# Designed miniproteins, single chains: the designs that were tried, part 31

Each design is a single chain, and the fold is of that chain. pLDDT is the mean over its residues in the fold that is shown.

## One batch from the design tools (miniprotein)

Design m1059
Fold by ESMFold2-Fast:
Structure m1059 (fold): chain A 73 residues (1-73)
Amino acid sequence: MREATIAARKAAKLNAARSLGDPRVEEIVRKLVAEDPLVSTSELQRAAGLTPEQARRFTAIYNEELAKWVAEQ
């Protein structure tokens, strides 16, 4: 159960990064999530150098993915 939650958060972060359509951002997020699956969304956004618009989209998709996962439990 604990591992499933970590995996869900990891997947949500990767899906949020992919939604931005920027391969560089996807690479940075993938690397950071691989090093620490519990890395915060704020740290990912800062490390990837997201614009305010990209940060809003990232957060929206991340929250949507987690909400779907919670609803399925």
Scores: mean pLDDT 80

Design m1060
Fold by ESMFold2-Fast:
Structure m1060 (fold): chain A 77 residues (1-77)
Amino acid sequence: MDEVKEIALEAGASEEQAEKIAKEVEKAMRDLMSDSSLSGEELGRGVLEAAIKAAKELLDEEQAKKVSEKMKEAIKV
């Protein structure tokens, strides 16, 4: 979760925006982990989608794109 927050901050997010993005990713991860039928790749994709969605809601287009690119590298999806 600290890694997600750092990625958002490096993309230009405020500390509050970065915390909100990290919290949304944590919530998505918890919900996805409740479904034991999901593969690791499906879990990674779901977490990535949650991070991109939160970034688009809270950040500008360029910042959201930076978060998306760094999150893809971190999750290996």
Scores: mean pLDDT 76

Design m1061
Fold by ESMFold2-Fast:
Structure m1061 (fold): chain A 92 residues (1-92)
Amino acid sequence: MDEVKAELEKAKKELLEAVEELLKLYEEASPEEQKILLEKLRELEEKFKKKGEELAEKTKDASEVEKLKAQIEAAKEIIEEIKKIIEELKKL
């Protein structure tokens, strides 16, 4: 019965791990690669700000469980976008 909470905690852990890997790549990157990374992170921030606003509007009358499931889905999407940035940086 705590499956949704367990999924949220797993998503949080995966998000933190992805962010930590991204930070390590940033510290090891050249100044040119750091500039590219910052530009990609700015675009990601703008995208997720819009996503957060849409999520809040869609879930304002939703149950607590539905809100948590929507947050988990959003977190997974963020993780995949971060992984994509990491792969693009590794190809440089």
Scores: mean pLDDT 76

Design m1062
Fold by ESMFold2-Fast:
Structure m1062 (fold): chain A 87 residues (1-87)
Amino acid sequence: SSMEEERRKILEKNRPLAEEIADALLGAAILRDPKISAEEAAAFYRSLTEAQREEAIEAFIREIMEESARRRNREVTEEQLERNLRV
């Protein structure tokens, strides 16, 4: 499919930019500093050892999962309260 080939080329072309953005986001998240520049955040992340990156990524994923669970628990609670009020 020409669409599949075009999509692959776009992904390949934009991979370096996506990786830079990912490094910057992960670096900023690890440092917990919303005022850090993207360049400084990316450089910090790249300065970490592989083990430090793995530990930091795991901690970040854990934080996202916990926040997602808290938000879902709030939504479920509100939905449950609304259902009980309709009865």
Scores: mean pLDDT 71

Design m1063
Fold by ESMFold2-Fast:
Structure m1063 (fold): chain A 80 residues (1-80)
Amino acid sequence: GTQLSLDSLEEVERLAERAVETGDVRLARLALVGLAMHMYGPDPSAIKRAVDWAERLAAGELRDEVFEDIERLKEILKQE
């Protein structure tokens, strides 16, 4: 979407790589949110790339945090 700067998977992957290089927790969180958005997209190749990067950032252990962030974003977007 035009409202979010994280709509490019390639840019999200660059953010993830930079987060790993710098150890920046805030940047890692932003990258995880972007990756999560692409994990639910229609492109299987993009989904696989997003999952692979999310696993690298989380080492599998922060998986639940990523899904909780997705659920939070869904609730905000619904705007009950």
Scores: mean pLDDT 62

Design m1064
Fold by ESMFold2-Fast:
Structure m1064 (fold): chain A 69 residues (1-69)
Amino acid sequence: DPVEKRLEEARKHWLETRDELLDRLRDSIANSENSEVSRELLALIEAGYTPEEILSIITGKEAKYYIPF
């Protein structure tokens, strides 16, 4: 399936950068640096992370199935 193949390739490509971005964002939260967190959030969006993933990173480990509806 072409859609699944694209998703797999994107995820594989982001695995190396993703982990570092996630670690940096968590570190920013631990240091209570609001502006740094905002910049990291933008980087995650540009990297193609989903809203749920970004929320999970921002809140540390509190985000779970937040439905916008």
Scores: mean pLDDT 58

Design m1065
Fold by ESMFold2-Fast:
Structure m1065 (fold): chain A 73 residues (1-73)
Amino acid sequence: DLDGLIDELAELLNLSDEQRQALRNAVDQLISQSTPEQVEALLELILKYSNLSPEVKELLKRITEAILEKILK
């Protein structure tokens, strides 16, 4: 459940309702307009250049897997 993963990420990052909606919109954009390779490259950049907790990194990997599943179908 991609929406559930996005909501969990929003809670961990303490995002506002507006920021959470923007995150959902960004994910929808990635699914509709990105290749699997582009999504994987974006995750690599985020994980390498962000000061994220292990919990957030694990959740981002799960979100990426869900996005890739939707792109590949």
Scores: mean pLDDT 80

Design m1066
Fold by ESMFold2-Fast:
Structure m1066 (fold): chain A 74 residues (1-74)
Amino acid sequence: SDMKKKEELLAEKKADLARARAARAAGRTEGPRGGKPTKDWKKIEEQALALVEATGDPAAVEQLKLGLEGLKKR
């Protein structure tokens, strides 16, 4: 049963990385914090979905969608 939890955490981690990469790429600045692109939320969502889909993990895609929904609400 713990294995199922671990797989879910891995998928969540992949989605988290995809979101972070998409947000950073949307900023496209050199440095750790060049600038935060907050206005183009839909673009970030699209890029994050593409990144996690490339991973080939359907659970990660699902986790990403949930995470993006929460972030958009905030």
Scores: mean pLDDT 63

Design m1067
Fold by ESMFold2-Fast:
Structure m1067 (fold): chain A 53 residues (1-53)
Amino acid sequence: SARDELIAQNEKALKELEDYYKENSDKMTPTQQLIIKLVIGSTKTLIDRLKKS
């Protein structure tokens, strides 16, 4: 379904963002770290919401 596809795409994007943050967080400004953390958090919330019955 479109919902399952959207979940899979967001889970892949989340993994890529978390890996990017782990690799590059030491090279980031505090503002850049905050923005990426917010995007990761919002993506997790979206995935959880989509998985809800």
Scores: mean pLDDT 86

Design m1068
Fold by ESMFold2-Fast:
Structure m1068 (fold): chain A 119 residues (1-119)
Amino acid sequence: MSLAQILKQKKREIEELFKRLKKAIEERDWALARQTLEEIRSLLTSVAGMMKLLLQEYKDYESLKRADEIVGKIAEGFRLLEQQIENHEDPSSIIAQVEEILKLAEELFELGLESIEKM
C-alpha cells in the first residue's frame, strides 16, 4: 500500500475509535471510555512517530515543527481528558474535549497527506 493509503486507513480507524469514545462517555461507560482512550493514544502515538520520520526524511522542517506543536497539544488534551473521565465529569464537557483532540488529530493527518502530495 502507498503511505497515503496507510495514513487514510489509520485516519478512518481513529475516527471510528473517537465515535466509540463519545458513545461510551454519553452512556457513562467509564471502563469502555478509558479502554477506548488508550487505543486512540496508542494509534495516535504510532501515527505521530511515522509522520515525524516522514517529514524528517523529506527535510520538511516547517511541517515537522508544526507536527511537534500539534502532538504537544494532543498530549495535553489527553491529560485533561483522562482527568475528566477519572473524575466522572459531565459528559457534555468531556465530549467537547474529545472533539478538540479529534480536530487536532485531523490537522496532523492533513499535514501528513499534504506533505506526501507535494512529492
Scores: mean pLDDT 84

Design m1069
Fold by ESMFold2-Fast:
Structure m1069 (fold): chain A 68 residues (1-68)
Amino acid sequence: ALSPEEERVLSVALTEAQELLDAGKLSRDEAIEYAERKARELGRELGLSEEAIERVVRRVREIMEEQL
């Protein structure tokens, strides 16, 4: 399972990407790229390790790809 900080980063990235996708502002591929970028940016801002950031990015990718 992800840590609470990792889950916070995941939740923010997925929520923002989903809102942009639902609004028709991003395609599905663009929304995935946005979510991965947001997760990396926010993870670094919050001081997560590179290993933690990569766990969140992988989880973002898994969740968004499963919706296809």
Scores: mean pLDDT 83

Design m1070
Fold by ESMFold2-Fast:
Structure m1070 (fold): chain A 70 residues (1-70)
Amino acid sequence: SAERERLEKQIANLRTGAALLERAGLTAAADEVRALVDKAQEAIRNGDLEAARRYVEEAQRLFEATLARS
């Protein structure tokens, strides 16, 4: 579905973002973003796109808040 494709793309972008945070020394934030992305991926595998969307949104907020504090 278009929603699943969008979520998978957002997950890939967040994994890239987490790697950038780790390289910047923001390891705790990188680990938290990865944990949320892993939960989103599991939700997609279980067919729970609503849960996946919530985890992606939480990861995006955390990533953006971390950049704003850096």
Scores: mean pLDDT 89

Design m1071
Fold by ESMFold2-Fast:
Structure m1071 (fold): chain A 88 residues (1-88)
Amino acid sequence: SLKEQEQQAVALARELLAERAPELPPRVVAVLENVLAAAEAYLAGDREAALAHFREAQATYATLSPEERALLYEARLEIGRAVEEALA
């Protein structure tokens, strides 16, 4: 089902983020962790928790330097590609 595929994708993304976290700025990791937490809450049916995590991710993103935003974009793209490849 779509929900099972989405849950599997989020779980894999979390695992891949954990592997990359030591190489990333803590604020970049915080944005990605909150995006994943929002997805997990949404899939669990907890819309209030999902919105709270999403807002925290957006607030942290707004404070990132241009260099941190570039690293966030790169990490998000790499994790997304790895998830798509693994679930193909």
Scores: mean pLDDT 89

Design m1072
Fold by ESMFold2-Fast:
Structure m1072 (fold): chain A 85 residues (1-85)
Amino acid sequence: MTAHISATQLDDLYVVGVRLPGASDEELERVRDALAAEPQVKKAWVDPEHELVIAEVDAPSKEEAIQLVRRTLEGLGFTPVVIQP
C-alpha cells in the first residue's frame, strides 16, 4: 500500500501527515502506534475521515522528520512517497 508523506514546521516541531488511501481503521491505528513508539514523536493521532495519520516530530530538520516517518512506514510494509504541496 502506498503512503503519501507531507511535512510542515510548527514551532519547534515538524507536523508530518501520512495519507494512506484505502487503509482500514486498523491499518491507520497500526501506523499511529508505530510512529508513537518512536522517541522523536511527541504525539500521533488518526483522522480516519481523511485516511490520515498525523505525527508531531522533534527533529533537527524537515528532511530528518520525513526520513524517520519514511523508515517507520517501510518497516510496516508500506511504500512511502514524499509529497510537497
Scores: mean pLDDT 83

Design m1073
Fold by ESMFold2-Fast:
Structure m1073 (fold): chain A 66 residues (1-66)
Amino acid sequence: EEEERKKRLERIDQEILEAFKVMGEALANRIVERTPEEKRDEVLAEQQKWVEEMIELAKKGIEKSR
């Protein structure tokens, strides 16, 4: 009943977060590839932080929608 519905919603939430992570990583990789070698480490760290913040924002959005 309600327990089964909660499990299903949790699965959907996980799939949404996974999609956001994949998209974020793909975008970050494209940015790093276009960055000069001397700045790649710094830009990579910045993009990883951005992806992490994006995932956190998505989690908060899901929680707020419930």
Scores: mean pLDDT 76

Design m1074
Fold by ESMFold2-Fast:
Structure m1074 (fold): chain A 66 residues (1-66)
Amino acid sequence: ADRARELLLKAAKAMEQGNTDEAKKYAIEALRVLGASDEEIEEFEKMSTGEVLRKAAEAYNAAAPG
């Protein structure tokens, strides 16, 4: 949980700075930490930064207790 949260915070900061490529990389790393397979990572790499960020947020929320 901590590593995925750290990566999502880095992705959010990258977006605030206009660094969309770095934001996408951090979001994909968060998805990998949250259990995404290598095949799923290849699909995420084909998606837009916004789509990947949405998927990462959804995966993190699904993994959170409550």
Scores: mean pLDDT 80

Design m1075
Fold by ESMFold2-Fast:
Structure m1075 (fold): chain A 61 residues (1-61)
Amino acid sequence: MTVADVVATMLRAHGIEPTPENIERVLELAGLAGRGDDPASTLSPEDFNRLGLAVEKLKEE
């Protein structure tokens, strides 16, 4: 399971289509740009918090 897989799951849970563009935007907003292919096990609790906030920001279209 990669960081991108975690982001895709979070996007689906929020009713947002997990397109490559949406995944990349969430990673960028969370300060994790370029880490999409990293193992999900590399994510800290702080990284998970940043991802949650980033998904909430993306919901504001």
Scores: mean pLDDT 82

Design m1076
Fold by ESMFold2-Fast:
Structure m1076 (fold): chain A 87 residues (1-87)
Amino acid sequence: SNERKETLIGFEVIAVSTDLAIAERILETSTDPAKLAQAGALVDQAEQRLADIAAEMEKYNIKDEKLKAALVGNQARIAALKARFAS
């Protein structure tokens, strides 16, 4: 059902948000190259997962406003983190 799919996508969004929070914490608290590389990998994985979530939402015509807002918010977090790694 659409409700079940929305719930599962909701859990995936939480997982992406959690990985981004870990990456944000590493960038705030560490200068260790190994930890910074881990943060970069988490951001790249989160970007791919978020793209997969967006594709799944389109495929199942999911129009939940909270999920859409979470998608936009996490895209902005990824862009900000990628800008920090490019600097």
Scores: mean pLDDT 88

Design m1077
Fold by ESMFold2-Fast:
Structure m1077 (fold): chain A 99 residues (1-99)
Amino acid sequence: NEEELIKLAKEKGAEIEIKEDGDTKTIKITWEDDGKKITAEITGDVSDAEGNIDQINEVMLKYAHNKKLSELLSEIRTPILDLFGVGPEDLLALAKKEK
């Protein structure tokens, strides 16, 4: 749910913009860190669960050194994946493939 994700991010001090073009979704996340605006963009096809998971994991790893941003990304990770159509079955299928 886009509205719940935007509200959750805003409560955590981030701004989320969602753009949809057919099956492609772009989620733009903007934070203010030490007076500077930091933006991360995740663009995925709703049919590419593996690629979408990889992109969000890359963003989380990039900001893992910043506890505040890491906590924010952790809280919004599941809602973002849900917007890309990544459900429990997709996560289970990916886990079985990587075994």
Scores: mean pLDDT 71

Design m1078
Fold by ESMFold2-Fast:
Structure m1078 (fold): chain A 81 residues (1-81)
Amino acid sequence: LAERVAAALEAAKEAAGEQAGLLLEALAEAAESRREEAEAALGDPAALARVVGEIAREAARRAAERGLPEEAVRILEELAA
């Protein structure tokens, strides 16, 4: 999971280019909104994967709202699947 997340984030940052800072802000906000769920899921790999998917989906939505490149949003959406 962690390796897949790291690879997806790297690809999304490359796709975002000049807007990588806005992408990181969207990701931080999404993670913060689900921090309690993520912490509760740390002992359950299946639950953690589900929470990570929800964070990625919310980050994709926030990135799209900020006008980030469609490719960056798509990478986050794929991570959410």
Scores: mean pLDDT 78

Design m1079
Fold by ESMFold2-Fast:
Structure m1079 (fold): chain A 89 residues (1-89)
Amino acid sequence: MELPTELVEVQEVGGQYFIYARADGVAPGNIVEASVDLPEEWIKEKRITRMADGSVYAVFVTKPSAGEEVKKKIKEKPIKVTLRQLPAA
């Protein structure tokens, strides 16, 4: 199930992009998945943090080698992040 996902911020530091997104309404025990509308090859790291209040935060960190490509994509099209929750098995 998709969560209403808010793009919080996009920061550039030393050729790396840090993409911050959040959502509310994660049910206890559910698994959270996060995706971003960028090629997987540009992504160095993905972190998902769940809060006790049912909010969730995701951070995507791009590779320095992809910095110019990310910059071009951001200028041409808005970045889209999707957060989803899945029932635990």
Scores: mean pLDDT 82

Design m1080
Fold by ESMFold2-Fast:
Structure m1080 (fold): chain A 75 residues (1-75)
Amino acid sequence: NLQKVAEVQKAIIEEIKKNAPGDPMLPELYLELARTYKEMGKYEEAIKVLEEGLELFPSSKRLQDELEALKKEIA
């Protein structure tokens, strides 16, 4: 159930954001959540997740590349 996977991933991200907002695991967790939303066909949610991750980690090339690729895919 991808919806339940997304809910669990989001809960983990929120917990880490509260306790350690600079945690280097966060970019990877945002990528995983965005990919889960993309698999569900929820492209708008995937974009929001990647944008949120970039607000916290603006130099993350992995998040930048995934966001650009997704925007090109749906445009």
Scores: mean pLDDT 84

Design m1081
Fold by ESMFold2-Fast:
Structure m1081 (fold): chain A 72 residues (1-72)
Amino acid sequence: SHMEKGAEAAEKAGAAGAAGNAEVARRQPLLSYQYGGEKTGEGAFKAAEAGEAGDAAKAVRYALQASQNAGG
């Protein structure tokens, strides 16, 4: 479903950011917004930012928040 895709994109954004993959980290939040809506996209964006900053714990936390806002 669209909500599942939003949640998956949010998780991938956090993981990619933590791994230093900036391209995936930037792209996944946009997909999360498209499929999960504003709150899911916002959470995915924060997850990507935290991951890129090297804060894996915050990246995972924001990715989970985005997934919850997508209805997961």
Scores: mean pLDDT 64

Design m1082
Fold by ESMFold2-Fast:
Structure m1082 (fold): chain A 78 residues (1-78)
Amino acid sequence: SAATREGYQAVLDLVRAVKEGASEAELEEAIARAIAHASPDLLQNVLAFLDKMIAEGKNVEHARYAKERLEARLAELG
């Protein structure tokens, strides 16, 4: 399925927030928008990115928190 523009933008914003080590408030906003607007396929793509960040030891706390929230959402959908 074609993702909406909002879904694409939301996952790009989330990826950026994790890469930058954004504040808790900015990270939570990015996660909430991704959950609200991204398709399950886009959320799976973000999980692959978060797993890579964790494996490489980069912003592990941000990546782990985002991963837990996205996995909880995907469990509700599946």
Scores: mean pLDDT 84

Design m1083
Fold by ESMFold2-Fast:
Structure m1083 (fold): chain A 78 residues (1-78)
Amino acid sequence: SRKESLAASLFAAGDILYVGGETQYKILLEQGKKKAKEDPKNAEKIIKDAEEQGQKALEEDKERSEALRKQGEKLLAE
């Protein structure tokens, strides 16, 4: 049905955002580790800042993914 097709599209979009968020987290963390090697005295702070930025990006994408999932579930319930 049209509602089932729309719900499936929302679930697929949510999955893409979830995977994208995890990928961005890993990229930001690796960039932080590289910068830490260039500044050993500030390495701990650089890694911590990178982890916080990565976690924020991951959380935003997970929130968007969850919103799409809930929207799809709501469509199927009606």
Scores: mean pLDDT 81

Design m1084
Fold by ESMFold2-Fast:
Structure m1084 (fold): chain A 83 residues (1-83)
Amino acid sequence: MKAEEMLEMLREAAYEFMLFMGWSEEEAKKFAEEVVELVEDIQKAIDLLEKLGKESTPEGRGGAETLKGLAEGAAKKLEEEKK
């Protein structure tokens, strides 16, 4: 799987997660784009997702952990494909 494909999966997962959490489509799109952009600096992506997990319900915490795993996978694949 190419990094581009993993970034698309992360974008879709983040968007659907935010909709599941009750956010608007506009806010969900902005969050998904931010998470994908931040994957180039994986620590910032992790910090953002950890903040979401801490501020909320047990269900939101599980979703945030899943998104962290996807972001870490995408970041690793980007590093592998850059050289």
Scores: mean pLDDT 75

Design m1085
Fold by ESMFold2-Fast:
Structure m1085 (fold): chain A 70 residues (1-70)
Amino acid sequence: LSEELRKEIEGAVLLLSLATDLAVARSQGNEELAKLYEKGIDEAVKALEAGDLETMRKIVEDYRKKAEEL
């Protein structure tokens, strides 16, 4: 795999992980957690559009930590 393709795959996987967490939160009726992951996805998409995988990883990590505090 090229480095470019590897980064695209990593970005997609990171975004899908947040989307999965959001879907689970919605299925459980946890509105607070769902809103948190929606915000995280918005920020992750912006980082992905900028091609900044390091920022995207930090966003995913940060929002998962925030979810632990809920």
Scores: mean pLDDT 82

Design m1086
Fold by ESMFold2-Fast:
Structure m1086 (fold): chain A 80 residues (1-80)
Amino acid sequence: DKLEALKEQAIKALDAGDYEAALEYLHELYREAMKLVESKEDLLKLIGLYLRAIGDIMDGDVEGAKEALEEMVRVAKEAA
């Protein structure tokens, strides 16, 4: 699954302290997830989670970022 693979790559980058790579994988995950959501409600949820994940990564909140990544994948899969 492409979404799961991108999430796993982002999490590995976070665990390695490679926040630049984590942000790149997060952005790719967001773009792929956006293709699966059809409703404005799910779109707004996905945007909110994406912005939260960016903030958590920038603050060094690795656990918060991981939680946001997991929720982004869940929202996209439930929308598909």
Scores: mean pLDDT 86

Design m1087
Fold by ESMFold2-Fast:
Structure m1087 (fold): chain A 61 residues (1-61)
Amino acid sequence: MLADVILELLKDQKLEESRQIILRYFLKELELPLPPIDAQTVQNLLEGGADAVRQFINGLR
């Protein structure tokens, strides 16, 4: 699923800036509104896993 792909790409990044860039890229590709994305946003998604990523995306629709 898309949420699983996004989560794995976030986990594979060594730099926080790269995680934020990847997340912004996917939101733009999905034509979703771009909220403020900071280190805490990324950390919440990494801790919550694919379900957190899915809820985050659905909350922007």
Scores: mean pLDDT 80

Design m1088
Fold by ESMFold2-Fast:
Structure m1088 (fold): chain A 61 residues (1-61)
Amino acid sequence: SKENEIIMKITKELMRKIGEVAEAFVQERQTGSEEARQRLEEKLEELRRFLEEARKIIADI
């Protein structure tokens, strides 16, 4: 169904964004740089925003 297709797309995008956060976290821990910390904060905010949008989409299904 279209509902299942939407959920599957959300799941794949969520996994991708979690991966980006994980990479940014590792980079920050390795370098300790302000740039790496800012990158991690950026990726965490992107994930948070995506979760808010996904919640709204799922609620409308």
Scores: mean pLDDT 88

Design m1089
Fold by ESMFold2-Fast:
Structure m1089 (fold): chain A 73 residues (1-73)
Amino acid sequence: DKEEVLKRIEEVERLALETWRRLVLAGRDDEALALLQKAGESIKEAKEALEKGDYEKAREILDETERYLREVA
């Protein structure tokens, strides 16, 4: 439902911030910038899908974004 997707967006935003912070602290600035751009775009797409009521698409985007974040750091 909408509440579940909103919670997942918050979790992914938190994961992105944590991953970005780790990259910056490790001196991986180019990767940190790429992460902000990629994760930001994906989160925006997930929010747009949620706004349209497409919860399945929002979940798919969030799953892909979580995978990307785990692979970057």
Scores: mean pLDDT 84

Design m1090
Fold by ESMFold2-Fast:
Structure m1090 (fold): chain A 79 residues (1-79)
Amino acid sequence: SALEEQLRRQMVALLRAFSRLADAETGAKAARLADVIEADPEAALAPENQAIGAEVEAALNALDDEKKAAILAEARALL
């Protein structure tokens, strides 16, 4: 549906924004996950990709509010 495509674009934008502003290791994982989701949306359901997604989410949640705001602003700029 159009809503599912919009949510996918938002997720990819957020992952790419995170990859630009995060540390090299976590950022590389986020960038790889974004590439996977863009190429094959169903690949996001694979256990290994869900695990990476959870790791990226935990890393994002551990950031201070200033860094979170910067990542969200970067993600909006990518949309």
Scores: mean pLDDT 80

Design m1091
Fold by ESMFold2-Fast:
Order: C-alpha cells, then sequence, then structure tokens
Structure m1091 (fold): chain A 61 residues (1-61)
C-alpha cells in the first residue's frame, strides 16, 4: 500500500477510538489533495493535525 490514504489506514488500523481513526484517515486524504494541488501550506497544516491525531492514539486511553 503506497499512497497516503493506505499508509494512514495502516498507521491507525488498531486505534481503538473509531472517531479518531476516521478523522485521521480523512485528514490524510485532504493532505494528499493539498499536495496534488501544490498547496504546501494546507498540506503542512493537515500533516501536523494527522501527526497529533496519531500521537493521541498512541497514548493508551
Amino acid sequence: MENLVNWAENQVKDVKDEKMRKKAIETARKMGEALAAGDYSTAQQLFDEFMKLIGEANLEL
């Protein structure tokens, strides 16, 4: 799995919080769209949001 969405799904597939998992995957999709459009500012913001969501998921809740 080589695209950003498949990568993100693999990163969060074991996340217990379904809402957080869905939000992370959606954020990765939007990041990919921003990158495709050359909008690096939006892509960077979305990447930071994605990393924050993964960070929260890696804490046992």
Scores: mean pLDDT 72

Design m1092
Fold by ESMFold2-Fast:
Order: structure tokens, then C-alpha cells, then sequence
Structure m1092 (fold): chain A 89 residues (1-89)
């Protein structure tokens, strides 16, 4: 393992492309990666609610979390994401 600094977040442009490819079925990613993508989109000043909701559903989150994303209830979404990510870690 080279001593590279950890925590290289994807740029918004890279993330948008990856999300589009994942949602189009061009790429498969882990539920953990889907959760990280959704969290990054929620942090955007203009979040794409539909993409967030689709990522949550694909990651296996509850219908309640998916509906919260569609309604812009991101506090509830982030709680669900954190809980699911802990289960996967």
C-alpha cells in the first residue's frame, strides 16, 4: 500500500456520470457505494431528488427513506443512510 492520502471524494461531474451509468444499468456498484453517492448528491445545493431516491431504492433502503428523499426530507434520509452504511461496514 503506497502512503497515499485517503478520502478522495469524487468530483460532482465524475459522480453524476457514475450515477447515470449505474442507474442506466451500465455499471454495478456495492450498496455502500450507492449510499456514498446519495449522500454526496444530498450535499449539493440543488439536489436531484429523483436520482437520490433511485440510489436509495437500489441500495436496499426502506420505501419511507425513498419517499423522504423525493420530499426533500434529507435529515431523515441522512439518518437512514448512516444506519445502513454502519450495517455494511
Amino acid sequence: RPGLPGGKPMTKEELDKLIDDVLAGKREVTPEELIRMAATLIADPNPDRDKIAELLRKAGLSDEAVEAAKNGDYGKVMEALARKLRELA
Scores: mean pLDDT 74

Design m1093
Fold by ESMFold2-Fast:
Structure m1093 (fold): chain A 82 residues (1-82)
Amino acid sequence: MPTLEQLREQFREELDKRLDEFNREEMPRVKERIEEIRKEYKGDPKKAGLEELKVYLERIIEAGEVVSEVVEERKKRLAEAE
């Protein structure tokens, strides 16, 4: 039976891996979208700022989903281990 410390370490490794994958895939898209927004709204910094904020909020929500998936997967593994 794995110790509580081992289970905690496994959870951290899985979470870090999933978040790293998410960041690696999404970071280039975020940068590209921000540049596009700045070009489109060059004459309106307030609208540019609002659209940039939407991109960041979408990313935060998606990152939250990744965290939730890892937590649910971990709960299932803990239940199986009894």
Scores: mean pLDDT 76

Design m1094
Fold by ESMFold2-Fast:
Structure m1094 (fold): chain A 85 residues (1-85)
Amino acid sequence: SSQLQQNIELLEGILEYLRSNPNLTQTELDSLVGTVNNLLLDSYNLTGDPGFLDLASKISEAKEKSVEETIKALEEAIRYLREVA
């Protein structure tokens, strides 16, 4: 799906931003994770795959721990989306 490919590209852009800005504030991280969760929800709506909802929950938990844990959770989400696309 071209929409899923666009979602992958947007998530990869966020991943690169997180890698380049490891000293993000919690407010900034919350905003970026909000965007990630919107893209995962869109991917769920396009596919019907509840795995995207589980990934959104994991990323929401990871952002409360660290930027590094958020990066790991986002890498997992991108890998999952590439397998489905």
Scores: mean pLDDT 89

Design m1095
Fold by ESMFold2-Fast:
Order: structure tokens, then sequence, then C-alpha cells
Structure m1095 (fold): chain A 68 residues (1-68)
């Protein structure tokens, strides 16, 4: 990948405005594949009250930074 999952999560947090802790969870899920990424996003939305758009944005950014 272009960078580590931790660095990708930091950049995803900055871009999306979600907390780093949640951006890390979203990035870790997304790099495992589309199904795992969706499950992580659904969990963060359900448990933390983050909007679906922000959760999806953070996960997508994290994958792009980690794997691009």
Amino acid sequence: GAMSVEEAARRAAELSGVPLELARRLTEGAVQGPKAGKEAADEVVREEGVSERRADGAGTAGVIYAQG
C-alpha cells in the first residue's frame, strides 16, 4: 500500500472529520475488503452515532491512502 494503516487512518480522520479512533476502525475494516468495510461502517454508525456518509467517506479515504 501507499502508506501504513495508521497513517491512512490519520489522513482519513483529517479529511472526513470523524475522530481518529473511529477512522482507524473504519480503515482497518475497509482494507480487509468491501464486506468487512461495510460491517465496520454499520457498526460505527450504530454504536457511535456517526452519519453513514461520514463513516463511508472515512473508510473509503482510508483504503485509498493505505492501498493506493
Scores: mean pLDDT 80

